# Ledger of designs, part 44: designed miniproteins, single chains, continued (3)

Each design is a single chain, and the fold is of that chain. pLDDT is the mean over its residues in the fold that is shown.

## One batch from the design tools (miniprotein)

Design m9508
Fold by ESMFold2-Fast:
Structure m9508 (fold): chain A 94 residues (1-94)
Amino acid sequence: SDEERVMEAVKEAEKLLEEAKKEKDPKKQLEIAMRADTLLDRTMRELRRERGEPFASWEEFLATLPEEVRKRVEEVMKELEELIKKSREEIAKE
């Protein structure tokens, strides 16, 4: 199901996010976080394409998912965005 595909991607992204949080090298941290971001983006793009893109926005697509799945996607995406921003800022300070 679409829900199962999203949950598999979320679980893998959560695992990568935890690995990135433990990484001390900002460049390696960014690499791992970007891998998680790419995985989620690819999965969501594939699902939207398979549905013929009836949704005008990302928010409309997420609204079709169960609330628990939607909240987990939003939480992982928020943490990845913050971590990517922080890693880039630390790299830029060198």
Scores: mean pLDDT 80

Design m9509
Fold by ESMFold2-Fast:
Structure m9509 (fold): chain A 109 residues (1-109)
Amino acid sequence: MEKIVTLTFVFDITGKSKEEVEEFKKKVEEEVKRLVEENPGITLESLDFMEYEDPATGKRKLIVRITLRSTLSDEEIEKVAKELEERFKEIAKEMNIEVLASVVDIRDA
């Protein structure tokens, strides 16, 4: 049965330059493309970046939403999602970016 998978990650980009944020986005895109290439049962539907700034605190967030179509089992999807989350955490750590939240939503296509 085909599934739609939505992965949402929230990163703290407070104090990061536009160049640093664009570098981070590029690395995220490369990892998503790698994941799709390594998993024949997964198709990338969309990859969206949304930036939010809290006017009261000056805190900035980057929201990454990845929508995938998959023929894999829910267990296999969860494993792939965890591997992607761990890779994003490594990239974020290297760039001194904090991971604030990660959410996985799996639904029937």
Scores: mean pLDDT 85

Design m9510
Fold by ESMFold2-Fast:
Structure m9510 (fold): chain A 138 residues (1-138)
Amino acid sequence: SGSELARRFSDADLLTPEDLADPENRALVEQALAVYEALLPTTSGLERAYLLFRRGQVLAAQGRYEEALPLFEEALRIFEEQLGPEHPAVAAAKLALAEVLERLGRTEEAEPLRREAREIFERLKEEGKLPERYERLL
């Protein structure tokens, strides 16, 4: 059972936000969430931040915005502390946090985060430093 769960975790990690919202992927998504939750207390630093970010993305794709919010907030804090404010992971976390805040009706809090994320991505793109995986985020 452990090896099957690890395989499904890996498969879920390849899903897009659209795939994560698909009801046909519900069982795989729920297994991924269970694995993230089990691993979270045993992780620290950047590994913890990426795990929090992924769990937040899965919850947000399911419409669970109130649960996703604190995960993106903690991931952003760790990314800023360890990677610096201009890193693409910081921009991605700011964009994800802004989208969740907008869904919760907190548009005034979302606007500066969305703007800052866009400015970071645009600067990195102009400098030829934006990793391909983040080009989909603008």
Scores: mean pLDDT 77

Design m9511
Fold by ESMFold2-Fast:
Structure m9511 (fold): chain A 65 residues (1-65)
Amino acid sequence: KKKEEAEKIYNEALERARQLVAQDPEKGRREASRILATAAIKAYSLGDKEIANKAYDEAVRLSKE
């Protein structure tokens, strides 16, 4: 149950991040990074470290590139 919630949070964050980057590559990347970082915290709170790490890694990549 909690794994399904973590996966949903991560997938929703990825879809929103994609839309933000498509609209404005520079500003969208910063906002997408924040959204994915928030998703990582939520996934970790649900006990899914694997999804939390994936979301955090994506957030870091978007903040650097």
Scores: mean pLDDT 81

Design m9512
Fold by ESMFold2-Fast:
Structure m9512 (fold): chain A 67 residues (1-67)
Amino acid sequence: SEERVRAKIRAARDKFLATHPEYRPLIEELRERYGEEAADVFAFQLYQDPDPQQIEDLVALLEKRAA
């Protein structure tokens, strides 16, 4: 179920943001501009492998998409 997959991703997002609240504004910005699914997937990726380089790479990708 799509809803079940989304719920799992959102749970991972919540767990990540509980540990790294400094990324909350970035996640909220992504949600507003690109939708909930994009923001949730971003947080899910960080939860699986917290890597500052992945954050920079995804921000750069989103900037290209916005331009």
Scores: mean pLDDT 68

Design m9513
Fold by ESMFold2-Fast:
Structure m9513 (fold): chain A 85 residues (1-85)
Amino acid sequence: EKKKKQAERIYEFAKRTLDGARKMVEVAKKKGITEVAERALQRLDEAMKKLDESYKKNDYEGAKQAAIEALDVAREVLEELSKAL
């Protein structure tokens, strides 16, 4: 029960963080930062797919790990993007 709730909270947080990062990437793409934005979108899409797959399998420890990885990807993407903006 506790592990499931922890995984759900981290999953939701990671999902919203990835969505926020995607919006920032879209802004950068509109400003002409195309190469960085395209790479960022691919990384965000991959992180999102891994996160969803882990959560769907009821592998709560795996979902938690995938969420941590997704948050790291979002952070790295936003750092790269902020330097290009």
Scores: mean pLDDT 79

Design m9514
Fold by ESMFold2-Fast:
Structure m9514 (fold): chain A 94 residues (1-94)
Amino acid sequence: DEKVKKLEEEVLKAAEELAEALEKNDVEKAKEAAERLIKKIKELGKVASQERLDELVMKVSKIISEGISKASDETREKVKPYLDKIEDALLELS
């Protein structure tokens, strides 16, 4: 489904934007990217198969984990509520 592929690309793009913002310690941009990611995850969860959702959860988790590892402690603390919301959204896909 081309619509599902487009949503997957949008989710991955939002995850990469979040990771880049975390690496640059841009708290405001990280929050904006996280809110977009959460919205796109919820949209994808309504239309994608469980197999595709499981694969996407793994890819998104890896991208975000890499971004978090490069962020400062201060940035991680300030963005933590948004990261927790992303984790909750990803768990809803399982």
Scores: mean pLDDT 87

Design m9515
Fold by ESMFold2-Fast:
Structure m9515 (fold): chain A 100 residues (1-100)
Amino acid sequence: LSPDEKDLLTILDWLEEQLEAARAGELSEEQLIRAVRFVARLLAHLAKQSKDPEIAALAAEASARLEGLARRAEAGEVSPDQLIEEVEALIEETRRRLAA
């Protein structure tokens, strides 16, 4: 794997750990939303720094989608369970597109 691919996968793996902690009741809704926003910022940074246009595009898209999810969750438009489900789907989709 390239360094940029490893960075993307590492960021997604950390986010997945936060989802598992949230499902186990170890993270509050507020803590999960902060984790989602933190990851969105890391992905935005990776998108700007990546020399690989495919990794940059994947990171930028995932960043924008996570920021949107966090914003909707803060507005009360998405339940905690829906937030977990949509973030998990985004992680799975991003991993599939990276592996293709």
Scores: mean pLDDT 89

Design m9516
Fold by ESMFold2-Fast:
Structure m9516 (fold): chain A 81 residues (1-81)
Amino acid sequence: AIDAALIGAVVAATRHNDVKALNEASEDLREVQQLVDAGKIDEAIKKLEELYRKYTEEASKGNKVAADLARLVKIALEKLK
């Protein structure tokens, strides 16, 4: 779920000492939560798919924080579908 993904993002950023990645992920996940709260589930899914693509691309370049975030976004996406 979105809450679990946010907690996981905090843990991932802490492990990699990357406060900027934490803040950016937090903002992105809050936007998804706002779409869910508005009942715009299809838009929330689309946003999560965009985030998954973004983080998997960054992870493919060796960014371990992005790899952890991609995994968490995938879990959130599966829970919304």
Scores: mean pLDDT 71

Design m9517
Fold by ESMFold2-Fast:
Order: structure tokens, then sequence, then C-alpha cells
Structure m9517 (fold): chain A 67 residues (1-67)
């Protein structure tokens, strides 16, 4: 499985208005457990104060890079 580069995470963070730390938590969970459920995305969204819709899009882009 290909991991996203630091540069790819920074570009996604900028695109979706989330922190690189938020995106790292998302890809770590994908590596360990596979694709995130809507419930897991909602928990991350609440933790970081971001839109769940934006996190869904960011998670999809991360999966695209990893696959």
Amino acid sequence: MKLPSEEELEELAKKYGVSVSTLREIYDKIVKNGPLTLEELKEIAEKYGVSVVKLEKAAADILRIMT
C-alpha cells in the first residue's frame, strides 16, 4: 500500500481547509482498518472542528493516492 507523501498531505490540507494532523489521523486509520465509516469521519470532524463533508472528500482523495 502506497502512503501519501508529506507534500500530498499538505496540498490536501490546503484544499479542504483542514490540518495535516487531521489527514495523518485519517490515513493511519485507513492503513489499520481499511476505508473509514461515516461514524469514524464524524468523530474526527467533531474532534478537529471541521465539516464531515470536507473530511469525506479528503478521505476519498487519500484512498485514491493509497490505491
Scores: mean pLDDT 79

Design m9518
Fold by ESMFold2-Fast:
Structure m9518 (fold): chain A 75 residues (1-75)
Amino acid sequence: SMKVEEAAKLLKSKDPEVVTVAALRLVKLGREEAEPAIPELVEATKSKDEEIREAALEALREIGGEKAEAALKEL
C-alpha cells in the first residue's frame, strides 16, 4: 500500500490518473492516517484540471472528520 507521504506527493501530479490513484489510496488508509495529506488534497481542489479537482473533493468528503470538513467548508 502507498504510504500517506507518498500519496500526498502524488497529489501534486498534473496527471489526473496519478492524482485519482493517490486520492483513493488516502481514502483506503482512513481518517486518521490520511489527515496529514489534507493540505495537499485542498491544493488539488484548486487545480486547473477538472478531473483532479473532482478526485480531491471526493476524497475529502469520503475521509471526513473535523479537518476535512473544515477544508470543504472553506471551498
Scores: mean pLDDT 84

Design m9519
Fold by ESMFold2-Fast:
Structure m9519 (fold): chain A 84 residues (1-84)
Amino acid sequence: SLEEELEKLVREKGKELNLSEKEIEELIAMFRALARERPELAQKLLENPELLDKLLPQFIPLVLSNKSLEEKTREGIRLVEEVV
């Protein structure tokens, strides 16, 4: 599934960036939600994995925020739309 493929890619990229396991799991939750809501954006990220090198640092403030997963996902979708 797109969710499973995007989870694997985010986990790999998060480890390369030396993110904590907690930060990686939060990012995975956001990107899985993105894949459900916007499968076309998830597909573009899977086709262009280098876009995550630019995106994941921008997601760190979202990971550290006390916002809901729904709010984080909405803001995350906006960040992805700006680079895709």
Scores: mean pLDDT 85

Design m9520
Fold by ESMFold2-Fast:
Structure m9520 (fold): chain A 69 residues (1-69)
Amino acid sequence: ADREEIEREAHITMLVMAGTVYRLAKDYEGAVKYYREALEYAKKNNAPKEIIEEIERKLREAEEELEKA
């Protein structure tokens, strides 16, 4: 296993977890912020397509909830 690859995966996971925690707390601004950071990092660091699509879905859902709040 490549250490750089593991660190990239860990970084993405931490940002996604932060977004999810904020979303569960109904802090949709915080959720959107961290999901956007996760998406930007994932795209810049060539994360697998399935990971990018999952983050895009979570971001879209959080943005929709922010608009309704």
Scores: mean pLDDT 83

Design m9521
Fold by ESMFold2-Fast:
Structure m9521 (fold): chain A 68 residues (1-68)
Amino acid sequence: SLAEKVKEAILNKDFDAAGKYLQEAVLSGEITAEGGIATSEAIVQALNEGDLEKAAEAAKKELEKHKT
């Protein structure tokens, strides 16, 4: 799933891949543009706390909330 791909990318510290997955999902209509923005913000906030696992879980929860 998209949520699992983004979560795995974050846990691997591959933030470029995480951003690419979110952008592709918005462009394909799998998630809304608002959902993509909200997910990106949640990831950045959690990463600023220094907790990679928390960032991955925050992304997953936000993506589940914004399913189309």
Scores: mean pLDDT 79

Design m9522
Fold by ESMFold2-Fast:
Structure m9522 (fold): chain A 58 residues (1-58)
Amino acid sequence: SAAEKAALKEKAIAGAVKWVEEGFPKESALAMVRKELSEVLSEEELAETIAEIERRLA
């Protein structure tokens, strides 16, 4: 569902931001998000998700 997809995106965003803030390499965190969500999200939705992670880290 759309709600389930939105929850999955937010979980991935929050997790990646937390990992990078705790010292995990940003590139590795983004690669993991791409791997996990590429099956569920379109290329456009995935790009927006990555952009949101980068925005929260700025």
Scores: mean pLDDT 83

Design m9523
Fold by ESMFold2-Fast:
Structure m9523 (fold): chain A 71 residues (1-71)
Amino acid sequence: SMEKEKLIEKILKLEEERLEKILEEAEKNTDKESIEIIKEQIEEAKKRMEKLLNGMEIDELKTLLKTLEEE
């Protein structure tokens, strides 16, 4: 479904923007070794999220997107 694919893409884009801001903030206050760990955790979190989103129904994805857009 193109609708499901578009919803997943929008959700992933919002999450990527959120994680990018977290990483930028961490880089100001943390050493290089800790940043490498954070980057690894972000990559793993993104992979888990994509897998989870692909298992969701369209209505669930619409609800999640609305929630994320309100944050």
Scores: mean pLDDT 80

Design m9524
Fold by ESMFold2-Fast:
Structure m9524 (fold): chain A 56 residues (1-56)
Amino acid sequence: KFLVTAKPGLALGFSSDVVDSVEQVDERTWIITGDEEKINKYLSKNGSVASYEPWE
């Protein structure tokens, strides 16, 4: 489970091949679940991501 924040003015999309669920918390913030290795690889390559962290 990860808390993901987009860069200002940018949108994030998540593939069903990468994430099991997506919950949008606010305009720039999402909670995602899925395989940690796939998520980490996806987010590390996504230039629209400002930050992400483990979320319980």
Scores: mean pLDDT 79

Design m9525
Fold by ESMFold2-Fast:
Formats: sequence, C-alpha cells, structure tokens
Structure m9525 (fold): chain A 66 residues (1-66)
Amino acid sequence: PAPSRQTVEVSVSGASSPEEARAGLDELLRRMEAAGVTITDVSDVRVTRNPDGTYSASATVTVERP
C-alpha cells in the first residue's frame, strides 16, 4: 500500500532548564525513529517556561507509515 502521511504534535515537560527540555524532545524523536516511525519533517520547535518554573518543549512532526 502507499505510505500514509500524518502530522502529530510531540512534547516533553517538567524540565529544569530550556536546554534540558530541548534535549528531552530530541531524545523523544530519536526513540520514535528507533521504534520504526519514519519522520519526514520536524517544524515549529518551541521551548516554553511554565508557571511552576519548569520548561516544556514541543514540535510538529510529519510521520510516514507504509
């Protein structure tokens, strides 16, 4: 069958620094690829400070499935 493209938002939260939040997001994306997900695009990478003083990172990811 033809590959199906889907766009999903991925996020990590509870980081103690912006750098830790971004590193957590990068690790999540690597683990998705290791699990057999084909990532064709990563956009809208954002790091935000939460009211509790922690940081979150998010991205919009385009994935392909067979």
Scores: mean pLDDT 80

Design m9526
Fold by ESMFold2-Fast:
Structure m9526 (fold): chain A 63 residues (1-63)
Amino acid sequence: AEVTYMSRQEVLDAANDASLAGWNGVRVEVKELEDGNIETTVRALSGLTEERVERLYKAVEKG
């Protein structure tokens, strides 16, 4: 879902699904911070658009 009101678990699931869905050249790292917030880092190795990376970061910011 590209619309942005996601729980932390939904963001994690979406990031993991993106990685597992065969996005060639994508590395997704998810880190839980001390305060219970989640940080998602998406690294483009090849073929990933900047727009796709921004969408994942925005979803995490709203959770």
Scores: mean pLDDT 52

Design m9527
Fold by ESMFold2-Fast:
Structure m9527 (fold): chain A 64 residues (1-64)
Amino acid sequence: SDAIGEQVRKLIEEAKEAILNKDFKTATKYIQEARKLLSQLPPEESAEMWDEMVKAMTEALKER
């Protein structure tokens, strides 16, 4: 759980960086990988991290 959560957070940061660089193809790949990892977490933890990812992506898109 801890290791998966950290990997998801890393993928969120990488996707955010890709969005800021306007590399939406790479950002989409990171988001898809994060989504796969989220499916391995408990429902409550998965929902919280999904919300965190959506907020981070939305913020990055607003900046560019």
Scores: mean pLDDT 80

Design m9528
Fold by ESMFold2-Fast:
Structure m9528 (fold): chain A 69 residues (1-69)
Amino acid sequence: SAALAAALMSRETGIPFALALEIVRALLAGDEARARALVEEALKQGYAPGMSADELLAGIRALLAALGL
C-alpha cells in the first residue's frame, strides 16, 4: 500500500510521513515533476542528508517495486 511505502520511507529518510505519502502518491500517479519537486523540498529542509534528488527518487522507486507497487 502507498501508506506502508510512505511509512518505511519516512523511517529510513526522516522525511515526515505526510510528505513521504505525497511523494509516494505522486510517483504512483506518474507525476514525475511533482515527485521531484517534493523530494527537492525535503532535501532543502535537511532530510536524507548526503543524498541527491536522483538518488532519493531511485531509492523510493526501488522500495515501491519491492512492495509490488
Scores: mean pLDDT 86

Design m9529
Fold by ESMFold2-Fast:
Structure m9529 (fold): chain A 82 residues (1-82)
Amino acid sequence: SLRIELLRLVIEALEAAYAGDREGTLEYMQKLMDLLRSAIPGMTQEQAEEEARRWAEEVMSLPPEQIRADLERAREALRELE
């Protein structure tokens, strides 16, 4: 279930980034990092927030064709788990 939840958040973040939605991309990355924080001992809320911003910037800087390729790959992975 955790793996499926993580993949869904990755897909949402990539879809937001592909649409040029910076705020949406950050929001989904924050949710992704919060979910990961619950499984990683010692990760603080502040560290999770910093990582979410860093990953959102990284994804938003990718060329559209790369975001599309990553999105298709994530969608295929989710279909194989469902």
Scores: mean pLDDT 84

Design m9530
Fold by ESMFold2-Fast:
Structure m9530 (fold): chain A 97 residues (1-97)
Amino acid sequence: MVEELLQRRKEKHAKYLDQDLQEKLNELEEKGLTVDDLKRMVEQRREEARRFSETNSIVPYSTIEDGIKALIRAVTGLTTDEFLKKLEELKEKKEKA
């Protein structure tokens, strides 16, 4: 079925994304950024978006949050929450290694 072919392609894509994401994180570490710094920046932007929504209902929060989601999806193909979980997993692996 087409769905089965797409699922298999998605699994291969995810495996390559893990390698690509780790390579990008290593490049960022060379520039002085850690996985914790990336996680904090994402969380800080989400918190800023939430505080913004307190002042102006839907549109500003949607604009900022959608911008963050679009950037993460363009780079990783993941949602914001999936990306944060991925960062935590990579951090745990680094701490063990």
Scores: mean pLDDT 60

Design m9531
Fold by ESMFold2-Fast:
Structure m9531 (fold): chain A 79 residues (1-79)
Amino acid sequence: DLLARFEELARPYAEEIEKILEEAEKEGLDVSELKKVAQEAIARAAAAVDAGDVERAVEILREALEKVKELYEKLKKEA
């Protein structure tokens, strides 16, 4: 089951993205752009799983996590 394999490999990245979003929201930061990056990455990862490419799906979430971290750091510096 490609979906189950994806969920196991992607869980750490997905959970970390969710934690960053919640932490940013608790700090009163505008999380709109962070949420957009996360949502677009989830849609792209789902498409990759549907195409049978679990490795690509995991890579998409890993890249999204790095982007979310970068945006979170920028938001903190601007606050």
Scores: mean pLDDT 82

Design m9532
Fold by ESMFold2-Fast:
Structure m9532 (fold): chain A 82 residues (1-82)
Amino acid sequence: EKEKIKELAEKALEESVRLMDEVDERMRTGSPEEAARVAEEASERNRELAKLVKEDPISFSTLGVMSAGATAQALIARRRAE
């Protein structure tokens, strides 16, 4: 069972990296509205991923930080859209 938790954590962290790369790309190349939407989606998905790996406290904390970072990017992008 612990091996399955490790595999789940690795996959969750890989997905999180891809989500945050997409946020960074949209912040550079997308419209402010597009960047805000992508960051908001990344924040919510990172939060869901954290719940899935809650038995791994390091991965849980890392995904929580990623969710918070995406929230900050969403707020910055929303402010730019105004």
Scores: mean pLDDT 84

Design m9533
Fold by ESMFold2-Fast:
Structure m9533 (fold): chain A 99 residues (1-99)
Amino acid sequence: SAAAAEAARRAQEEAARRKAERDRLRVETLRLQHVVQELQDANAPDKEQINAVLDGLIDMARKAKDERAVKFLESLKGLESIDEVQALLAEAEARLAAG
């Protein structure tokens, strides 16, 4: 029936949407892991040094034409400590684990 076909289509669209959100969360979690590692390697003690490391990563992302990475990294500018970035990573990992 047309109604059964429509219900199946909506279920497939919803499943595709949930998969896309989960795939995006995985990519963002990996980016946060990379940012935390770069900040730890740089031993960035304050907001100014954190922003300097982030500016370097943003510049590399722009050269790679990764607009989503640029937007994501810019959203992290203004954080005051590595602990704040680690808290964002912990939240992203918890959301990914929750399904």
Scores: mean pLDDT 84

Design m9534
Fold by ESMFold2-Fast:
Structure m9534 (fold): chain A 116 residues (1-116)
Amino acid sequence: MEERERRLAALEEEVERARALAPKIAKEFAENLDSIAEELANSEASSPLLQEAAELLAKNEKENKLKGIDLMEEALRKKLAELLANTEDELERRKLEARHEILLETLELAKKLIEE
């Protein structure tokens, strides 16, 4: 129990550190949408949602880029649900949830940068 509490505290510190980097990652993401779109379009592992997101991110209009990010967020939420369905360890579940939460926060920050 004490070791699990220490591991959870360490995870929360890692989460805070990763969250602090989210604005920088969001800016890099927003500045490189064309490259990200090409990578997603050419990946055999890309779900139908990620393929649609790639098409939208490749467009010049802000509205299409924002919709593309919304589809990426939906794909991330679906992937998290699948991973959690196959994970029984509570600490590992918390790691998956924290990782996906930070990714979603990063995409939301990227949307704000594109809207400006």
Scores: mean pLDDT 80

Design m9535
Fold by ESMFold2-Fast:
Structure m9535 (fold): chain A 60 residues (1-60)
Amino acid sequence: SRIDELIEQERRAIEETRRYVEELKADPNAPGWQILFWEHVLRAGEGVLELLERKRKELA
């Protein structure tokens, strides 16, 4: 279903963003604002995933 596709896309995006955040944290030259920005993006994605998973349960 379309909602399962959206959940899978969001899970992939979250995992890619998580890896990028860890790469930034490992880079001594990365400015702190970039780390904070991408951690915010990661949290937003996690929130969207929670809403999508809740919606999927409602449709089941």
Scores: mean pLDDT 86

Design m9536
Fold by ESMFold2-Fast:
Structure m9536 (fold): chain A 74 residues (1-74)
Amino acid sequence: GGLVVITPAEQVEMKADPVAAIQEKLAEAGFQIDRETAEQIAAFVETAKPGEEKTIGGLKLQMNDNHELQIRKL
């Protein structure tokens, strides 16, 4: 699978419905995730500081120094 990047601008747009936005963004990249996984990713987006990494639902997440979220499938 490819790399998914969620930019700071996209993260702001997602604030109205973060769970649905995350599910749609990942679905566009070919990743089907359940609501529970999307809620965990949404929490990471909201709380993560630059340099933080986490594994959620078989996905590796990293928040970079520019506040871009990078998502890879393990």
Scores: mean pLDDT 83

Design m9537
Fold by ESMFold2-Fast:
Structure m9537 (fold): chain A 95 residues (1-95)
Amino acid sequence: VEPSAVQLAKKLKQMGIQQGNEHLVQASDYIIRASGEAMINQDYVTLTLLRKGAQALLNGDIDTAIKYLEEAKRNSKNPNVQTALTEAIKHLKKY
């Protein structure tokens, strides 16, 4: 069973806390928020893109993670998802 976007983002948040990387902690919290909003909307395409972004970030591929989060932001019609991902991407660019 593949981990969910929320499970991967929670793992990233713990990693950020252990490393003292506030930008990773903040980005992870925004991905958790976006995932919650997408689940309420039953937007499984956005959830799949968020999972791929979080997995890329766990693999250390920040550029690929940003691409998937930007694609998720474009796919979602929920302004709360779009705002959360805008903030996540800003923090990842400072990672």
Scores: mean pLDDT 89

Design m9538
Fold by ESMFold2-Fast:
Structure m9538 (fold): chain A 69 residues (1-69)
Amino acid sequence: SIEELIEKVKSLTEEEQRKLMGLAQKKGYIDEETLKKIYDESKGDIHKAAVLLVKIIGEEKARELLNEV
């Protein structure tokens, strides 16, 4: 479920969460404008940014990214 993926993301280190954000951009799962909105909304909180990313890209894409972190 998306809730299980959010809990997994919350358990990641800040470094792993930054890798997750970068990987999503590299794979084209989010565009630069969406990524900017996530960072603006999160006010420098990488944990909030990573959770917002998962909610935006959805369960399937989030599951794929988490397998690579």
Scores: mean pLDDT 84

Design m9539
Fold by ESMFold2-Fast:
Structure m9539 (fold): chain A 81 residues (1-81)
Amino acid sequence: SMSPEEVARLVESVRAFTEQLVADREAGRLSEEAVRTMIEHAMRELAEVVSPEVLRLIAEEVVRIYPEARETAERIVREAE
């Protein structure tokens, strides 16, 4: 099980990753489709290694920064065991 400090660091890393993708999209370095694909891939990878509770915290942070990911994030959280 992850410690609260490990969870906080993971959420911070996800925030930084999501903010960087949004910044790259705004700068024209990534398309909206690329950002959505990268977020979906990252969330599915995390779903394999974290608890559903931690995955929900990650999903909430992603959606706060990139609301367009809401449906994808909610689906991945619901599918997690």
Scores: mean pLDDT 87

Design m9540
Fold by ESMFold2-Fast:
Order: C-alpha cells, then sequence, then structure tokens
Structure m9540 (fold): chain A 64 residues (1-64)
C-alpha cells in the first residue's frame, strides 16, 4: 500500500541518517519528525518526500 511504501522510505532515510549524522539532538529530532510523518495521511509518495525534506531542512537550520 501507499502507507507501507511511505513508512518503508521514512525508515530507510532515518537508518541512513543514523549512520552519517553524529549529532544526537539532530537524530532525536529526525526520529520525532519520522514518527509524526508516519501518523499523517499523504495523497502520494512525493508529498511525503517533500514533507520529510522540508522537516529535515528546518532541523538542520536550527543547528546552524
Amino acid sequence: SLDDQINSLLDQVLSLLQRVVGDEDFLRRARELVEQLKKQKFASLDEAIDALSLGLQEIAAAHA
């Protein structure tokens, strides 16, 4: 289903971030973002990707 595809993508991105990012606060916020996005209903995979991208950019800006 679309929800399964979105959840799989979100988990895969979070897994990659955990390997690359050493900032524990960033990772905590990224995990919170993924959890919130999993609770949302999206019309498409692209909408979920856009929401994830925007959220990650906002987290990164807060750590600048």
Scores: mean pLDDT 84

Design m9541
Fold by ESMFold2-Fast:
Structure m9541 (fold): chain A 88 residues (1-88)
Amino acid sequence: MEQVSLEDVLKAMAFLLAEFTGREEEVNERIKLNKRAETLYETLRRHLSSLEQALAVLRDVADAGLTSPDEEARRMAEFGLELIREVE
């Protein structure tokens, strides 16, 4: 995985949360359309074994994304925070 963006990390974490919460169908189309996030999701799945670990990492990454100069990264950070609120 070369040149992974913060946006790709946030998308991959959102897909991992969807798997843990049984909401896979809702994000399945987005996984198909974003190959970078799909590859990163597979890698993160291997290293993150629990919902608690995924939530902690996503929260930290989302906080970083909100301060990003990239509009898309900020949008994905907000989406990540929304997913955290839904599962808390």
Scores: mean pLDDT 65

Design m9542
Fold by ESMFold2-Fast:
Structure m9542 (fold): chain A 74 residues (1-74)
Amino acid sequence: MEVDEIFDEAALLAREGKKELAFLVAAYVLLKEKKYDEFNSLAESVGKTPEEVLELIEKNKEKIEELIEKIKKE
């Protein structure tokens, strides 16, 4: 999976005011790539525990996966 391309798209979403969705997409990609240290650092950077971020990902997983598929098709 092209992590850099997905992070670039997440940055664009953040600039459009979709900051929470951008954050969740980035966090989800880090989990899928098994970059757990980076995932934990990302969670801490926004004042959340890794478990809280996992709950947010689970709640929004369909939306996150739709966005990632859309990014891959671009």
Scores: mean pLDDT 73

